# Designs tried in a protein design run: designed miniproteins, single chains, continued (3). Part 13

Each design is a single chain, and the fold is of that chain. pLDDT is the mean over its residues in the fold that is shown.

## One batch from the design tools (miniprotein)

Design m8419
Fold by ESMFold2-Fast:
Structure m8419 (fold): chain A 96 residues (1-96)
Amino acid sequence: MEREELKKWTDKINEELEEAEKNNEKELEELLIKYAALKLMLETVEINKKMGLDTKVYYEGLGIELDEKEIPKAKKEVEELEKKIEELKEKIEKEK
């Protein structure tokens, strides 16, 4: 992801997270936090690899470790989280 795309994506996720918190949508908030953490960790691993740095990334708050070997699994988890978030958003909109 390019730097400007990452910034726009981060800003959008933060806005969605704040809205979920205001609406007391705890399940959506938890999914958004996990999605954001994994996606940022994947970007960090790719940046570190390009810069010749250590590819291991730790997210201490969630107890998650991501290494280059785990990238395919993490990408699949991001796709599953995106699907769950979309399905949950559709359910919330239908309940209004």
Scores: mean pLDDT 73

Design m8420
Fold by ESMFold2-Fast:
Structure m8420 (fold): chain A 63 residues (1-63)
Amino acid sequence: SEQERRLRLSRILGEAIEKMVKEGMTKEEVIAFVREKTKDLTPEEQQDLLDAVEAIFEEIEKR
């Protein structure tokens, strides 16, 4: 369902943010993590999540 998909993507995004902020992972390492977690999704859905991760990286770097 759309609701289950949204929850899954939110969890993956949250884990990606924690890896960057708490573990000091590079953008490249976090992107690799997200790709591995979403390899069963369509290329479009995977790219949407990657774009969200990149936007969050940019915001965190500015703060």
Scores: mean pLDDT 77

Design m8421
Fold by ESMFold2-Fast:
Structure m8421 (fold): chain A 79 residues (1-79)
Amino acid sequence: MKKVTDDSVRLVRETGRRSAENLRAEGNEAAAEEVLRLAEEGSKLTEKAGKEGKSPVSVASGASIRVIGVGVDAILAQR
């Protein structure tokens, strides 16, 4: 469904944006750019899954978890 795909894409992009804001607040601009790149890739995969009749929610969830994991690892690596 178009709405479910659009909502899932929005979730992935918002997760990347929030993670990037947190990383920039910690002074880690390089990691912020990396999580934004991963969020963009995840958003494209989510949209493709929706077009192919696959579950966009599952793809978006996996992409969001990956973005959060990279962000957390970057923050912990600075300490």
Scores: mean pLDDT 76

Design m8422
Fold by ESMFold2-Fast:
Structure m8422 (fold): chain A 95 residues (1-95)
Amino acid sequence: SQTQKIQDYLKKTMESFTDSLLKSNQSDDVKTKGLQSAIKNIAEVAKTFLSTDEVVKLIEDITEIVVAKLKEAGLDEVAKKVEEFAKKLIKEIKS
C-alpha cells in the first residue's frame, strides 16, 4: 500500500541519517540529541496519517534499526539514551 511505502521510506531515511551521524565528527551528545529529535519529528508527522498502533510500531522499528547501528559502532551509551527516549515517547503516544 502507499502507507506501507511511506513507512518503509521513513525507516530508510532514519537508517541513512544514523549512518551520516556516525560518519560525522560530532560529539556523542550532539548525536544523541540529533537522533532523539529525528525520532520525535517522525512520530509527529506519522500521527497525521497513521493510527496510534501504527505510529508505535513505526517508532519501535526505527528505534531497533538506530540502536543496532549505534551498538555496532561501539556507541552503547548513546544507544541506551536513544532507546530510553523512544520508550518514553511511545508511552506518551499511547496516552
Scores: mean pLDDT 90

Design m8423
Fold by ESMFold2-Fast:
Structure m8423 (fold): chain A 72 residues (1-72)
Amino acid sequence: SAAEEVREALERMGQPEAAERAAEALRKGDVDTARRVVDEALNRAMSRAPAEEVLEIAELGARAYAAIDRAA
């Protein structure tokens, strides 16, 4: 499901609390909250990322947004 794809992407970013919140918002049909949670998680992950992980984090963010767009 889209909620599981968002959860997996955010967990792989090292953002497990955000993963739960975004998946829950998406299960309730609250697409705006899900997008905001992903935005916050992506910003947090990028601020802490070593250079070698930046591309992977960006790709995980893209996957989360794509899943939300499919659910909208």
Scores: mean pLDDT 86

Design m8424
Fold by ESMFold2-Fast:
Structure m8424 (fold): chain A 64 residues (1-64)
Amino acid sequence: PRPPLTPEEREVARFIGEVLSELGDAIDEALKRLQEGHDPQEVAEELRKKSAELVKKIKEWEKK
């Protein structure tokens, strides 16, 4: 078995889980838009905007 995570490592893991969950939601929405016949370039632009929001969230978390 792996050694237990430190409290700091556990907080990092929780934050990663939150970011992955938000990314998963963004991907699901993008796939739905593509299946509805939306322009792939428009869907890619929306996904880039959501990715930028996640990057901002990571940077703000790192500053704390």
Scores: mean pLDDT 78

Design m8425
Fold by ESMFold2-Fast:
Order: sequence, then structure tokens, then C-alpha cells
Structure m8425 (fold): chain A 100 residues (1-100)
Amino acid sequence: SAKEKEVEDLLRRFELLVNEKLALKQVIWRMTLPPEEYTKKAREAQAEADQYIEEVRKKVEELLAEGKYDEAIKYLKDKIAQLEAEIKKLREELEKLRKG
């Protein structure tokens, strides 16, 4: 259905934004942390990002199995909006680091 496609498109966008946020954090940490601390923090953040994607995927699959398409769409849109706001702040922090 059109709603199933919207959920799939939103889930894909969510995953891209989680990975974009992670990449921005890793760039900031590479500029601000010693190499050994960077490596440990990047590995931990990658594991947390992977776990977060899996938890959201599982919740979406549960909602879809129950026919709750509108709830799945709202759930993903709310998380996407939060991630976009967080990414915007990280981009602003990165620009400040690059200028100073």
C-alpha cells in the first residue's frame, strides 16, 4: 500500500540520519580527542547507533504487523525530526571548530 511504502521510505531516511549524526560526531571527536580515545569512543558510538537502528526497526515491524501504519509513520517522523535538529546543532559545532 501507499502507507507501507511511506513507512519504508521513512525508515530508510531514519537510518541515513542516524549514520549522518554518527559521522558528524566522529569528525568532531577526531578533531578534539587523542587517537586512542577517538577509536574507543567511535567504536562505542557505532555499536549504540547499530542498536538504536535495530530497536526502531523492531518497533516499526511490530506496528506494521498490527496494521498500525499511521502510528509507525508518526513514530518515524518524530524520530527523524529529532535527528535533523541534532544534526543541525552538530554541523554548527563543527563549523565553530573549523573556524577557531
Scores: mean pLDDT 91

Design m8426
Fold by ESMFold2-Fast:
Structure m8426 (fold): chain A 112 residues (1-112)
Amino acid sequence: MEAKAREIYEIAKKAAENGEISEEEKERLTELLSELLGVPREVAEKAVEAALLLQQKHKLDAEKILLATAAAIGVAMAAPSLSVEQIAELALRYLEGTPASEIAAEIAALLA
């Protein structure tokens, strides 16, 4: 567990420092998150892409990238059909203090 958590943080740190990570690092981060959190790989993949979009737009540090990834996993688990861009927007609003109930209502509206 400790080794996987460290590797996740190191990849997030590279994303924060460089604004991007390699496709191999995205793949590895997706694998580690899927295994560590017990979520489907497709959910972890969308969440990683969403967090990286937020990092590019908002210049997040490593800790905020990890928080954005966790929020994006929550959104993607609730609505796996949403686009990466939609997941990123909802994850950001949640991190900015929007209640989970309001995020759920926005997801319902997007799926209608």
Scores: mean pLDDT 82

Design m8427
Fold by ESMFold2-Fast:
Structure m8427 (fold): chain A 67 residues (1-67)
Amino acid sequence: SEKEQLLEELGKLVFSVVPEEKHEEAERALVMLANGRFDEALKVLLSIVPEEYHEKIKELVERLKSL
């Protein structure tokens, strides 16, 4: 499904750019996205992902939210 594809794309991006010590926090944020807690998940993701990726993260979350 498109939801699964977007979650996979988000996960790949996040885990590639976030330090290993923050992977557990990243995983919790992805679970929040899967459960429709988009705004809470976005706040967590933006706090742990480097600023250069923030626009891409926002884009993917908004696409997921619109499904």
Scores: mean pLDDT 84

Design m8428
Fold by ESMFold2-Fast:
Structure m8428 (fold): chain A 82 residues (1-82)
Amino acid sequence: MTLDELLDKLEELENKKVKPEEVLPLLLELAKIQLLDSGLSESKANELLDEAKKKLLEKYKDEEVTAEELKDVLSEILTELS
């Protein structure tokens, strides 16, 4: 999937409440592209994304959330883990 395709799909989900598991794969792909572009190795990027995924799922558990809120929280978690 291209970065543009990821951004388009995330924009379609913007302001819509969805289960985290529906949008999280798209956000993790976007975050991985950004981490690799910043010079991180694929193994290190995957390590950070696995920890961020765990923390996001714990925070939102059975709650529905907007893609924008998940993106913001993912960015905060990745910043804390970096």
Scores: mean pLDDT 76

Design m8429
Fold by ESMFold2-Fast:
Structure m8429 (fold): chain A 77 residues (1-77)
Amino acid sequence: SPEQLEELQKLLEEMEKIFKEYISVAKTQQQFDQGKQLVGQIQQIGQQFQNGADVSEVIEQLKKVKEQLEKLLEEAK
């Protein structure tokens, strides 16, 4: 639906902002590796969406990755 696509766009924009902040505060190889793992998860979810996955399922998976990213950011501060 248009509302779900708007939610998806907002979620991706919010995740990009959090990721940019995380990269600015990351100091160790382990922190960079954790960030790279989350980027890999986002890329896999994006491929699933392009292959016809339901937008609602994509949004729910991205929300889980966003929660992991927010946790990593708080731990890195």
Scores: mean pLDDT 84

Design m8430
Fold by ESMFold2-Fast:
Structure m8430 (fold): chain A 83 residues (1-83)
Amino acid sequence: STAERVRRLIEEIKRKLKEKDYEGALETMIELARELRDAPEEVRREIGELITRAFKLLDEGDFEGFEEEVRRFIELAERWIAS
């Protein structure tokens, strides 16, 4: 199911952050965003904004800012699957 795939991807992102695999975490966020394509427009817009900011922060070497944006992304995904 989509919810099971989303939960698996959330756990994968959390693991990659713990390992400081920032590039891998970003790639998994993009994969999770594809699973959320059928989410409400407001949720999809927020996802796009979070991913855009995460890309910029990672490119700038702001790993602390990157981790904060990824945490917001995880919270959004968890809220969606709980609904």
Scores: mean pLDDT 85

Design m8431
Fold by ESMFold2-Fast:
Structure m8431 (fold): chain A 87 residues (1-87)
Amino acid sequence: MSIEEEFEKLLQQMVEKKMSPEAAALAMGIFAQEQFPGDTAFVAAAVALGREFGERLAKAKTEEEKKEVIEEAMKRMRALIDEARAR
């Protein structure tokens, strides 16, 4: 499974479990450590993205708004992954 596919699955689990911003930040940090071990910059960026995702998810009222939050998180994570791979 690609990193992007595993990340999308993680986001769906966060939505299903209605994770708080703190829980989402922690889950994102664990994901980042598993995908790029030792990349402290990537882990920090992923934790920040997870917190923001949880905050935006809590404000989303419709399935369309939730989909938009997921799509934006996917876009931002792809950029972070590309940055981590750029060597």
Scores: mean pLDDT 83

Design m8432
Fold by ESMFold2-Fast:
Structure m8432 (fold): chain A 103 residues (1-103)
Amino acid sequence: SVLERLEELVEQLQQQANQLIAHGKTVLDDRTYTLYTMRVLAALTGVIVALQIVKNGGDKKYAKSILESGVKDLVDVADEINATDLKSQIQELGDEMLKLIEE
């Protein structure tokens, strides 16, 4: 189902976000790492909230807006820390999720 595929994509996005946090620890100072980790966790919270809105039969346009913001924030973090492969993977997962919500 569309919902099962969305749940799989959210799980994959969580895995990519965890890799982004791990990469940040290797390339950032402690202060910057803490701030970037907070940004990643906030973005993931938005993605999870968007999924819950869809699962509960809520406003798909609102869910899409929240998801777009969360994906953008993850992509921005990946770009800022030069995690090029993670940036591409996060964007691809986000694009698939956005298409599924519109259906």
Scores: mean pLDDT 89

Design m8433
Fold by ESMFold2-Fast:
Structure m8433 (fold): chain A 98 residues (1-98)
Amino acid sequence: SEADKLIEALRAHPGAEFLRRPPSAEEYPDFWEKVEDFVSLEEIEAAARGASLDDVYALFDRMIEEIEKAFPPDSPLYQAAREAREVVEKLREEIKKK
C-alpha cells in the first residue's frame, strides 16, 4: 500500500532513525517530560494496517509537531524532526502526482 511505502521510506532515511523508536532516557533524559503525546514510527506502522494514507500522515504530523514544540531549533531532535518532515512532504507530493 502507499502507507506501507511511506513507512518503509521513513525507516530507510537516516534523519528519521530516532523516530523508529522513542529516544533513550540516557541520551535525552528530559524527552518524556517535554513530549506529552509521542507516537513512534513503529506505532504508526501498526496503525497503518487498516488506516488510510491521510490518517498515517495525520499521526506523523502530530508526532513531529510535539517534538518541534518540546525542543529548541538547535536540538538534534528538532533537526531530525525537520528532516523527517521534509521526507514526508516530498513523498506526499510524489504520491499525489500518481
Scores: mean pLDDT 68

Design m8434
Fold by ESMFold2-Fast:
Structure m8434 (fold): chain A 88 residues (1-88)
Amino acid sequence: SLEELLKKLQEEMERINKAADEITAAVDRRIDEMKQQHPERREELDAIREAARTVAPDAARYALKHGVSLDEAVDMAIAAGRALVRQR
């Protein structure tokens, strides 16, 4: 039924949003740790953070679809963020 389809879509969106929030929080923690170790790289690391946050929902969708761990999803988001910063 349409009601069952809408419920499944809502549950899927809620799982993706929750995973994206968890990835974003983990990215923030990892980048903050890197900024403490390398304060001279603060501006570069903040740019990577913002780019990684932008791709967090895509990393979440990929992780949920392919059974990728949160740690691997965070690594993917940061790697994508670095690539996006390099393109500027």
Scores: mean pLDDT 87

Design m8435
Fold by ESMFold2-Fast:
Structure m8435 (fold): chain A 110 residues (1-110)
Amino acid sequence: SEIEEKLKEIEKLIGEFTEIAIKALPEEKELFELKLENIKKALDYILNDKSLSNEEKIEELESIRDDILRLADYLIEKSKDNPEIVKKVEEIRKKIEELTEELIELLKKE
């Protein structure tokens, strides 16, 4: 479904974000890996749980979006002396925000 394709796109971006985060802050690798893996597990739960209503899926997606955006903002603040990293994180942040908004709109139409 279009919803499943959008969820997979978000999961891919989370993977790219994880790779950037661990390269930028290697001392915090375990923290980023744990938090972003938990976020991916939450997305897999939404994708595979046929018992969840679209309203429940929207609430979960909004929570996941907010968690990712907080992690992105944290990484931007910690990487302020590296403009290339800041730019990459800002681009991923924007893409995740846009894709989650598109996914929410798709769920509202079903």
Scores: mean pLDDT 84

Design m8436
Fold by ESMFold2-Fast:
Structure m8436 (fold): chain A 94 residues (1-94)
Amino acid sequence: MAAVEAGRRGIEAAKKGNPEEASKAFGDMARQMVEASKAGDTEAVEAGRKAGTRFGKAMADNNNQEVIDAAARSANRAVTEAGGKPGLPGAPLP
């Protein structure tokens, strides 16, 4: 699933200390999860939700608060632009 792949790029960028790339990747993940939700793709939404939980934990384990904050802001913006409620990075609420 493209959303899970975007999340993987986000974690990799976070580990390298690149807040811009991490922010962009998690924003892409959030947008793709909102699109899957609007399309009624329950399996894709569940996969993205589980991946978002894992990615959130990995971001916290990275101990880079600036990257975590940037990713959260990007994900919340993407969800809001799509008409959903903001949530945790990688866990949009449609």
Scores: mean pLDDT 64

Design m8437
Fold by ESMFold2-Fast:
Structure m8437 (fold): chain A 74 residues (1-74)
Amino acid sequence: MTPKLSEEEAREKREEVIKTAEEKIKEALDNNDQEMLEAIRLALEAEKQLFAKIAPEEVYKEFEEEVKKLLSKI
Protein backbone atom coordinates (compact mmCIF):
# COMPACT_ATOMS: atom_id res chain seq x y z
CA MET A 1 0.00 0.00 0.00
CA THR A 2 1.55 3.28 -1.15
CA PRO A 3 1.46 5.93 1.59
CA LYS A 4 -0.38 9.11 0.59
CA LEU A 5 0.95 12.55 1.47
CA SER A 6 -1.01 15.02 3.58
CA GLU A 7 -1.92 18.36 1.97
CA GLU A 8 0.87 20.08 3.91
CA GLU A 9 3.49 17.45 2.98
CA ALA A 10 2.39 17.52 -0.68
CA ARG A 11 2.59 21.33 -0.83
CA GLU A 12 6.10 21.31 0.69
CA LYS A 13 7.28 18.65 -1.78
CA ARG A 14 5.63 20.55 -4.66
CA GLU A 15 7.44 23.80 -3.74
CA GLU A 16 10.78 21.94 -3.53
CA VAL A 17 10.35 20.20 -6.91
CA ILE A 18 9.17 23.37 -8.70
CA LYS A 19 11.95 25.53 -7.23
CA THR A 20 14.63 22.99 -8.21
CA ALA A 21 13.17 22.65 -11.72
CA GLU A 22 13.02 26.44 -12.23
CA GLU A 23 16.68 26.78 -11.21
CA LYS A 24 17.76 23.91 -13.50
CA ILE A 25 15.72 25.21 -16.46
CA LYS A 26 17.30 28.66 -16.07
CA GLU A 27 20.81 27.12 -15.98
CA ALA A 28 20.09 24.98 -19.06
CA LEU A 29 18.61 27.91 -21.00
CA ASP A 30 21.54 30.18 -20.06
CA ASN A 31 23.93 27.47 -21.35
CA ASN A 32 21.79 26.49 -24.41
CA ASP A 33 21.91 22.91 -23.05
CA GLN A 34 19.16 21.08 -24.94
CA GLU A 35 20.12 17.69 -23.43
CA MET A 36 19.65 19.09 -19.91
CA LEU A 37 16.27 20.60 -20.87
CA GLU A 38 15.14 17.18 -22.15
CA ALA A 39 16.33 15.52 -18.91
CA ILE A 40 14.40 18.11 -16.86
CA ARG A 41 11.26 17.50 -18.96
CA LEU A 42 11.45 13.73 -18.32
CA ALA A 43 12.10 14.28 -14.59
CA LEU A 44 9.08 16.58 -14.30
CA GLU A 45 6.87 14.02 -16.08
CA ALA A 46 8.05 11.32 -13.63
CA GLU A 47 7.35 13.57 -10.62
CA LYS A 48 3.90 14.39 -12.04
CA GLN A 49 3.09 10.65 -12.30
CA LEU A 50 4.22 10.14 -8.69
CA PHE A 51 2.13 13.10 -7.45
CA ALA A 52 -0.95 11.71 -9.24
CA LYS A 53 -0.64 8.56 -7.09
CA ILE A 54 0.29 10.01 -3.67
CA ALA A 55 -0.87 13.64 -3.49
CA PRO A 56 -4.33 15.07 -2.73
CA GLU A 57 -6.23 15.96 -5.92
CA GLU A 58 -6.13 19.74 -5.32
CA VAL A 59 -2.35 19.76 -4.77
CA TYR A 60 -1.84 17.50 -7.80
CA LYS A 61 -3.92 19.92 -9.94
CA GLU A 62 -1.77 22.86 -8.79
CA PHE A 63 1.42 20.86 -9.44
CA GLU A 64 0.25 19.83 -12.94
CA GLU A 65 -0.45 23.49 -13.84
CA GLU A 66 2.97 24.60 -12.53
CA VAL A 67 4.68 21.79 -14.48
CA LYS A 68 2.83 22.86 -17.66
CA LYS A 69 4.10 26.43 -17.17
CA LEU A 70 7.68 25.21 -16.67
CA LEU A 71 7.49 22.92 -19.73
CA SER A 72 6.26 25.89 -21.83
CA LYS A 73 9.67 27.54 -21.15
CA ILE A 74 11.47 24.54 -22.68
Scores: mean pLDDT 81

Design m8438
Fold by ESMFold2-Fast:
Structure m8438 (fold): chain A 61 residues (1-61)
Amino acid sequence: STQEKILEIADKVVEEAKAQGRVLSLEEAIRMARDYAKEKGFKLTDEQIELAAQYALIQLA
């Protein structure tokens, strides 16, 4: 489902941030989310990608 794809992207952004040991800006989180969605061939809107990035940042807070 679309929700499952959004959550998968959020989890991957969280994993990447933790692996790099750095704090992400929203712009960087959106870029990472967009790149991962593209790599996986996920057809998501810009708003859905931004939502995934926001979920990742909430998890990192």
Scores: mean pLDDT 85

Design m8439
Fold by ESMFold2-Fast:
Structure m8439 (fold): chain A 91 residues (1-91)
Amino acid sequence: AKTVIVYPVLDDSSRIPAIIEELRSLPNPADVHVVIVDGGSTDGAAEALAKALAELGIEHEVIKVPNLGREALEELARELARELAAKGYRV
């Protein structure tokens, strides 16, 4: 079964290298799908992460939800993860 990883991002460009190292260490990147939930980052964090994922060959998508605060963004990410788990994905 595909593993789905949901990352809420809001001006977290300094966190991107650590996220990429985590994803790089995963076995079978072809079995991983990453969902980036961007709360309106202004520092290019979402774009940088998407580019790195593309270079690693990891399937991904970016959902832009502007004007959402950190708490609401993290709750949205949790709800999405819950829905994906209900559909049989490992989250």
Scores: mean pLDDT 73

Design m8440
Fold by ESMFold2-Fast:
Structure m8440 (fold): chain A 64 residues (1-64)
Amino acid sequence: SELEKLSEELKEKLEKEYKPFQEMSLDEKKKYYGVKTDEELLDKVQEEQIEIIKEIDKIIEEKL
């Protein structure tokens, strides 16, 4: 089904974003986000995490 295809695409996207990020050096991660310091990198990662949480909350709120 179309929903199964979208689910697979989302899973591949998450695996692609998470796995290569874990294998990257600290300097490569900074370049990826366009930041200069470890603190700025942490802030960028946390911003992305907050956006993911907001999307999940929206889905839960619409289903409940």
Scores: mean pLDDT 67

Design m8441
Fold by ESMFold2-Fast:
Structure m8441 (fold): chain A 79 residues (1-79)
Amino acid sequence: SAKEEMQKRIFAEATLSLMRMLATSLKKSASEEDRKKIDELVDEMEKEFDENRDSPPEELLEKMEELKKKFLEELKKIE
């Protein structure tokens, strides 16, 4: 339904927004090298979101959840 599609799209957008907020917070205490890595990870997520914007909402949400997992795994290497 249109309602379910809108909810899934909102959740995908919320996931991207949350990752941007997390990145902004982490960059405040990060080294210049780590800040660059964080920026590159956020840029990849934004690019993938834009490229998959016209995909079915369910697929967009699934893709964003995969990218979120990748983002969090890369952040563990910076800990």
Scores: mean pLDDT 82

Design m8442
Fold by ESMFold2-Fast:
Structure m8442 (fold): chain A 100 residues (1-100)
Amino acid sequence: SSFEEIAEELERLREEIREAVEAGDFGRALQLVIEAAGLINEAMKQADEETKKKLEELLKEIGELFDEMLRNQDDPARVRELLERVIEKIEEVIELIKEA
């Protein structure tokens, strides 16, 4: 996929994550985060070295948030808060890809 196609797919996944969070479907939200991480990895393969390093840092931050969500599965309020932070990181990825 082109950077434009990856950005469009990430925008769609971001909205689907929001819908899953609003529905309280955290299992679906976590699955969608895994799909977003896959698209970020595809963007990294096509990126120049500077953009790749920035994408790698954002992917690492998303991974750390994902691990914290897995540790807090019994706290829905905390999982929602962490998912909102993941959405913000995905938005940063989208902007970075659009500027590349």
Scores: mean pLDDT 88

Design m8443
Fold by ESMFold2-Fast:
Structure m8443 (fold): chain A 72 residues (1-72)
Amino acid sequence: MAILKIGGIVTGSEAQGVKDYLESQGIKVLGYKVDRSTGTAYFEFEDEETALKAKEILKSDPAFSGYDITVL
């Protein structure tokens, strides 16, 4: 299990949009949670390799270039 931490997400709708986008790219997302107080979302993946692929997909898209994305 691996976690992808994304700064700049403050709503469940934003987090759902990221999950839906990643799933459209063939990446399975096991779950997510949003910490509204810190503006941070956490996405759960089966393994670290899947989380790293998700990070690369998001970083390669200009729409997500402003997000702070870290694998935990």
Scores: mean pLDDT 81

Design m8444
Fold by ESMFold2-Fast:
Structure m8444 (fold): chain A 67 residues (1-67)
Amino acid sequence: TAAERLEKRKEAARLTALGAALHHGNEVLEVRAEVNEDGSGVGEAVGDKGTVTVTSSPQAPVEVRVE
């Protein structure tokens, strides 16, 4: 169902942000994600050395930003 797809995409966004933060050597304190049915969304992992933001859209490649 559409709800199941949305839940799966939201979890994927959380895991992507978490993976990016861990790859940067951060201790992850908090992870959050919001995803739309059209494939747009944001995953955010807050760590001890900064925040990793992963942005996705239906027409753009996944963007990873570390600050």
Scores: mean pLDDT 68

Design m8445
Fold by ESMFold2-Fast:
Structure m8445 (fold): chain A 88 residues (1-88)
Amino acid sequence: SKKEKAELAERAIKNVTGSAIKLIDDPEAAVKFVELAGKELKEAFGEEMEPVVEKLREEISKAVKEGDKKKIEEAGEKGAKEAKEIIA
């Protein structure tokens, strides 16, 4: 159902965010991970995810370079909400 797909997209973005936080001490690995995960999210949930994925990549990349875990968490929460709304 659309509801189940939206809940999976929300969870997937939160998981990507959590992994980026775990990689914060390796900013290059964190950025590469988010780029790869963003491609997988578009393949799994569709091209309508493009603006969510692009913004998530930009905001997490910046926050990781700044070492700001709170900004990574905020980017993830915002992206998860936007993804859920797009799919629902």
Scores: mean pLDDT 83

Design m8446
Fold by ESMFold2-Fast:
Structure m8446 (fold): chain A 65 residues (1-65)
Amino acid sequence: SEKLREALLEESEKMNKELEKKYGKELESIKDPDEAQEKAAEILNEANEEMLKKKEELKKKFEEE
């Protein structure tokens, strides 16, 4: 439903912003841009996996309510 979509989008947006704030400086300190991009991709993949788990949980709860 619409509420589920809104909650999920808000949570994923917060995660992405937090990751950029926490790791942005660290990534900028990496001299090799390819290595920096690989590290950023790994961090984002971990966050996306967490979002998928939360999506399944929220989906079940909102489907019942």
Scores: mean pLDDT 75

Design m8447
Fold by ESMFold2-Fast:
Structure m8447 (fold): chain A 81 residues (1-81)
Amino acid sequence: SIRDEARRIQSEANQISQDTIDRHPDNIDGNTDIGDMTSRVNSLTSEAIRLSDTDPQRARQLVEEARRQVDQIRQRSRRLS
């Protein structure tokens, strides 16, 4: 379901953010950038969950945007290593 996908994406983004902090605790700028992107993913997924029953087409678009953002978070996290 849209809600299950949104929750998985949110969990994935938060996990990458935590992993990056653990690996590079002193990289303040890198962790701030990834934190900002993770916050955006959380906003997109929360909106998708809210709209899942009333506007499933828009909710799906938000999930797809959130997934693209997670891919970017993963790439940025890798560059910090």
Scores: mean pLDDT 86

Design m8448
Fold by ESMFold2-Fast:
Structure m8448 (fold): chain A 62 residues (1-62)
Amino acid sequence: MQEQEERAKQAVADELARLGADKDRALKLLNAGHSGPEVAKALGLSLEQLDEAIGRARQRVA
């Protein structure tokens, strides 16, 4: 159960890193319970880039 949540966060962080974001920072923000828009702002990404990253991550975890 916890493994699935960690996998989802890892997948999102990986997709964000592909867009040039800091993967470790992305994971830390997600683990701290920050919302998607908050993570996007902290990493200097657009909401569209974040939404695409989440969509790709969800496909890999599902």
Scores: mean pLDDT 75

Design m8449
Fold by ESMFold2-Fast:
Structure m8449 (fold): chain A 61 residues (1-61)
Amino acid sequence: MIEIDLSGLSPELQAKAQELVEAIENNASLEEINAILSTLSTEELDQLFDRLGAAQERQRA
């Protein structure tokens, strides 16, 4: 189970983060993940991947 810190993110980015986490947890296809990611700017993608990476590291610990 992936826990992600959404504090400091815009409400729209929080919604996209939830969508992305759900897709990843369900082993969604690359096409499905790309469909979500294509709606985000490079800056928003960097923020989401940073939060997701931290969340995965916490789960591994």
Scores: mean pLDDT 70

Design m8450
Fold by ESMFold2-Fast:
Structure m8450 (fold): chain A 89 residues (1-89)
Amino acid sequence: AAAATEAQIREVAEDIARQIEAVTGQAVGQADVDRIVAFLRAQGFTPEGLEALRLAVQGHLLRRAGAPESVLEEMGERIRPAAEAVAAA
C-alpha cells in the first residue's frame, strides 16, 4: 500500500493535538504538532494506519476522561475496520 501523504499526516497530527488539549487541559502548540508530524512521517503509516491511530487515540482519551461504556463501545466499532486494515497490511 502507498504511504500516507504529508497533508493526511498533518491532518491526523492536528486532530490528535486538539484531542490531547481537550482531555488534558494542556495547550499543544504548533511546535508539538510539528513533532507529531515528524514522528508519523518517520513511521511510514498508510492512510488506513493513520485513521486507525487517530481513532485509537480518541478512544483512549475518551476512556481517560471517564466516557460512558456505550461511547467507548461505539468508538471500538469505528476503530475495528481501520485496525483490521492495518493488521492485513
Scores: mean pLDDT 73

Design m8451
Fold by ESMFold2-Fast:
Structure m8451 (fold): chain A 72 residues (1-72)
Amino acid sequence: SHTDRAIELIRAGEDVGRVAELLVEEGRELGHEDTGERWAALLRQMAADGASREELVARVEQARDLLLALAA
């Protein structure tokens, strides 16, 4: 999934902008693009505020769980 890929990219130290794009794509595919965009914006803000990789991973996992719940 796009969120699983996003977690891999965070752990690899990749650019948060790329990770945020994957959250938008997951939201779009699940029919909740606005939710994906909100979580992407939050992830970008957390990274700008100096959040750790572990904190960013936890946030993506929360976004994934919420998007899956909304899609069910």
Scores: mean pLDDT 82

Design m8452
Fold by ESMFold2-Fast:
Structure m8452 (fold): chain A 111 residues (1-111)
Amino acid sequence: SLEEKLNEFAEKIRKLLEAGDVDGAREVAKQAIDFMVKEAKSLEEFRELAKRFIAKLTGVLRDAGVPDAEIARLLREFGEEFAKAKSIDELKEVLYRFVDRAAELARRHLA
């Protein structure tokens, strides 16, 4: 059910981006992060859930028309911060910033 829930969030984000609702998509992505925080039993489990969710988000961004090179740059920009986060709260804040940057990237390609 956890994998199914992450897929449900990814599909909601996809549909919102198809409708041009970038702000709604960003909000749903943050709700998915909050869900992962609530479900994760440790920082390492949260890190693994975050990796799976980011993989789903990259597919959604690609389908929304974001170029692969820009997605790769976004992942590189945040990759070290994801690895270095020492607490659930720190990793949550990194993921929130990642989602904000991903939303602005999507906005540029939907206009």
Scores: mean pLDDT 88

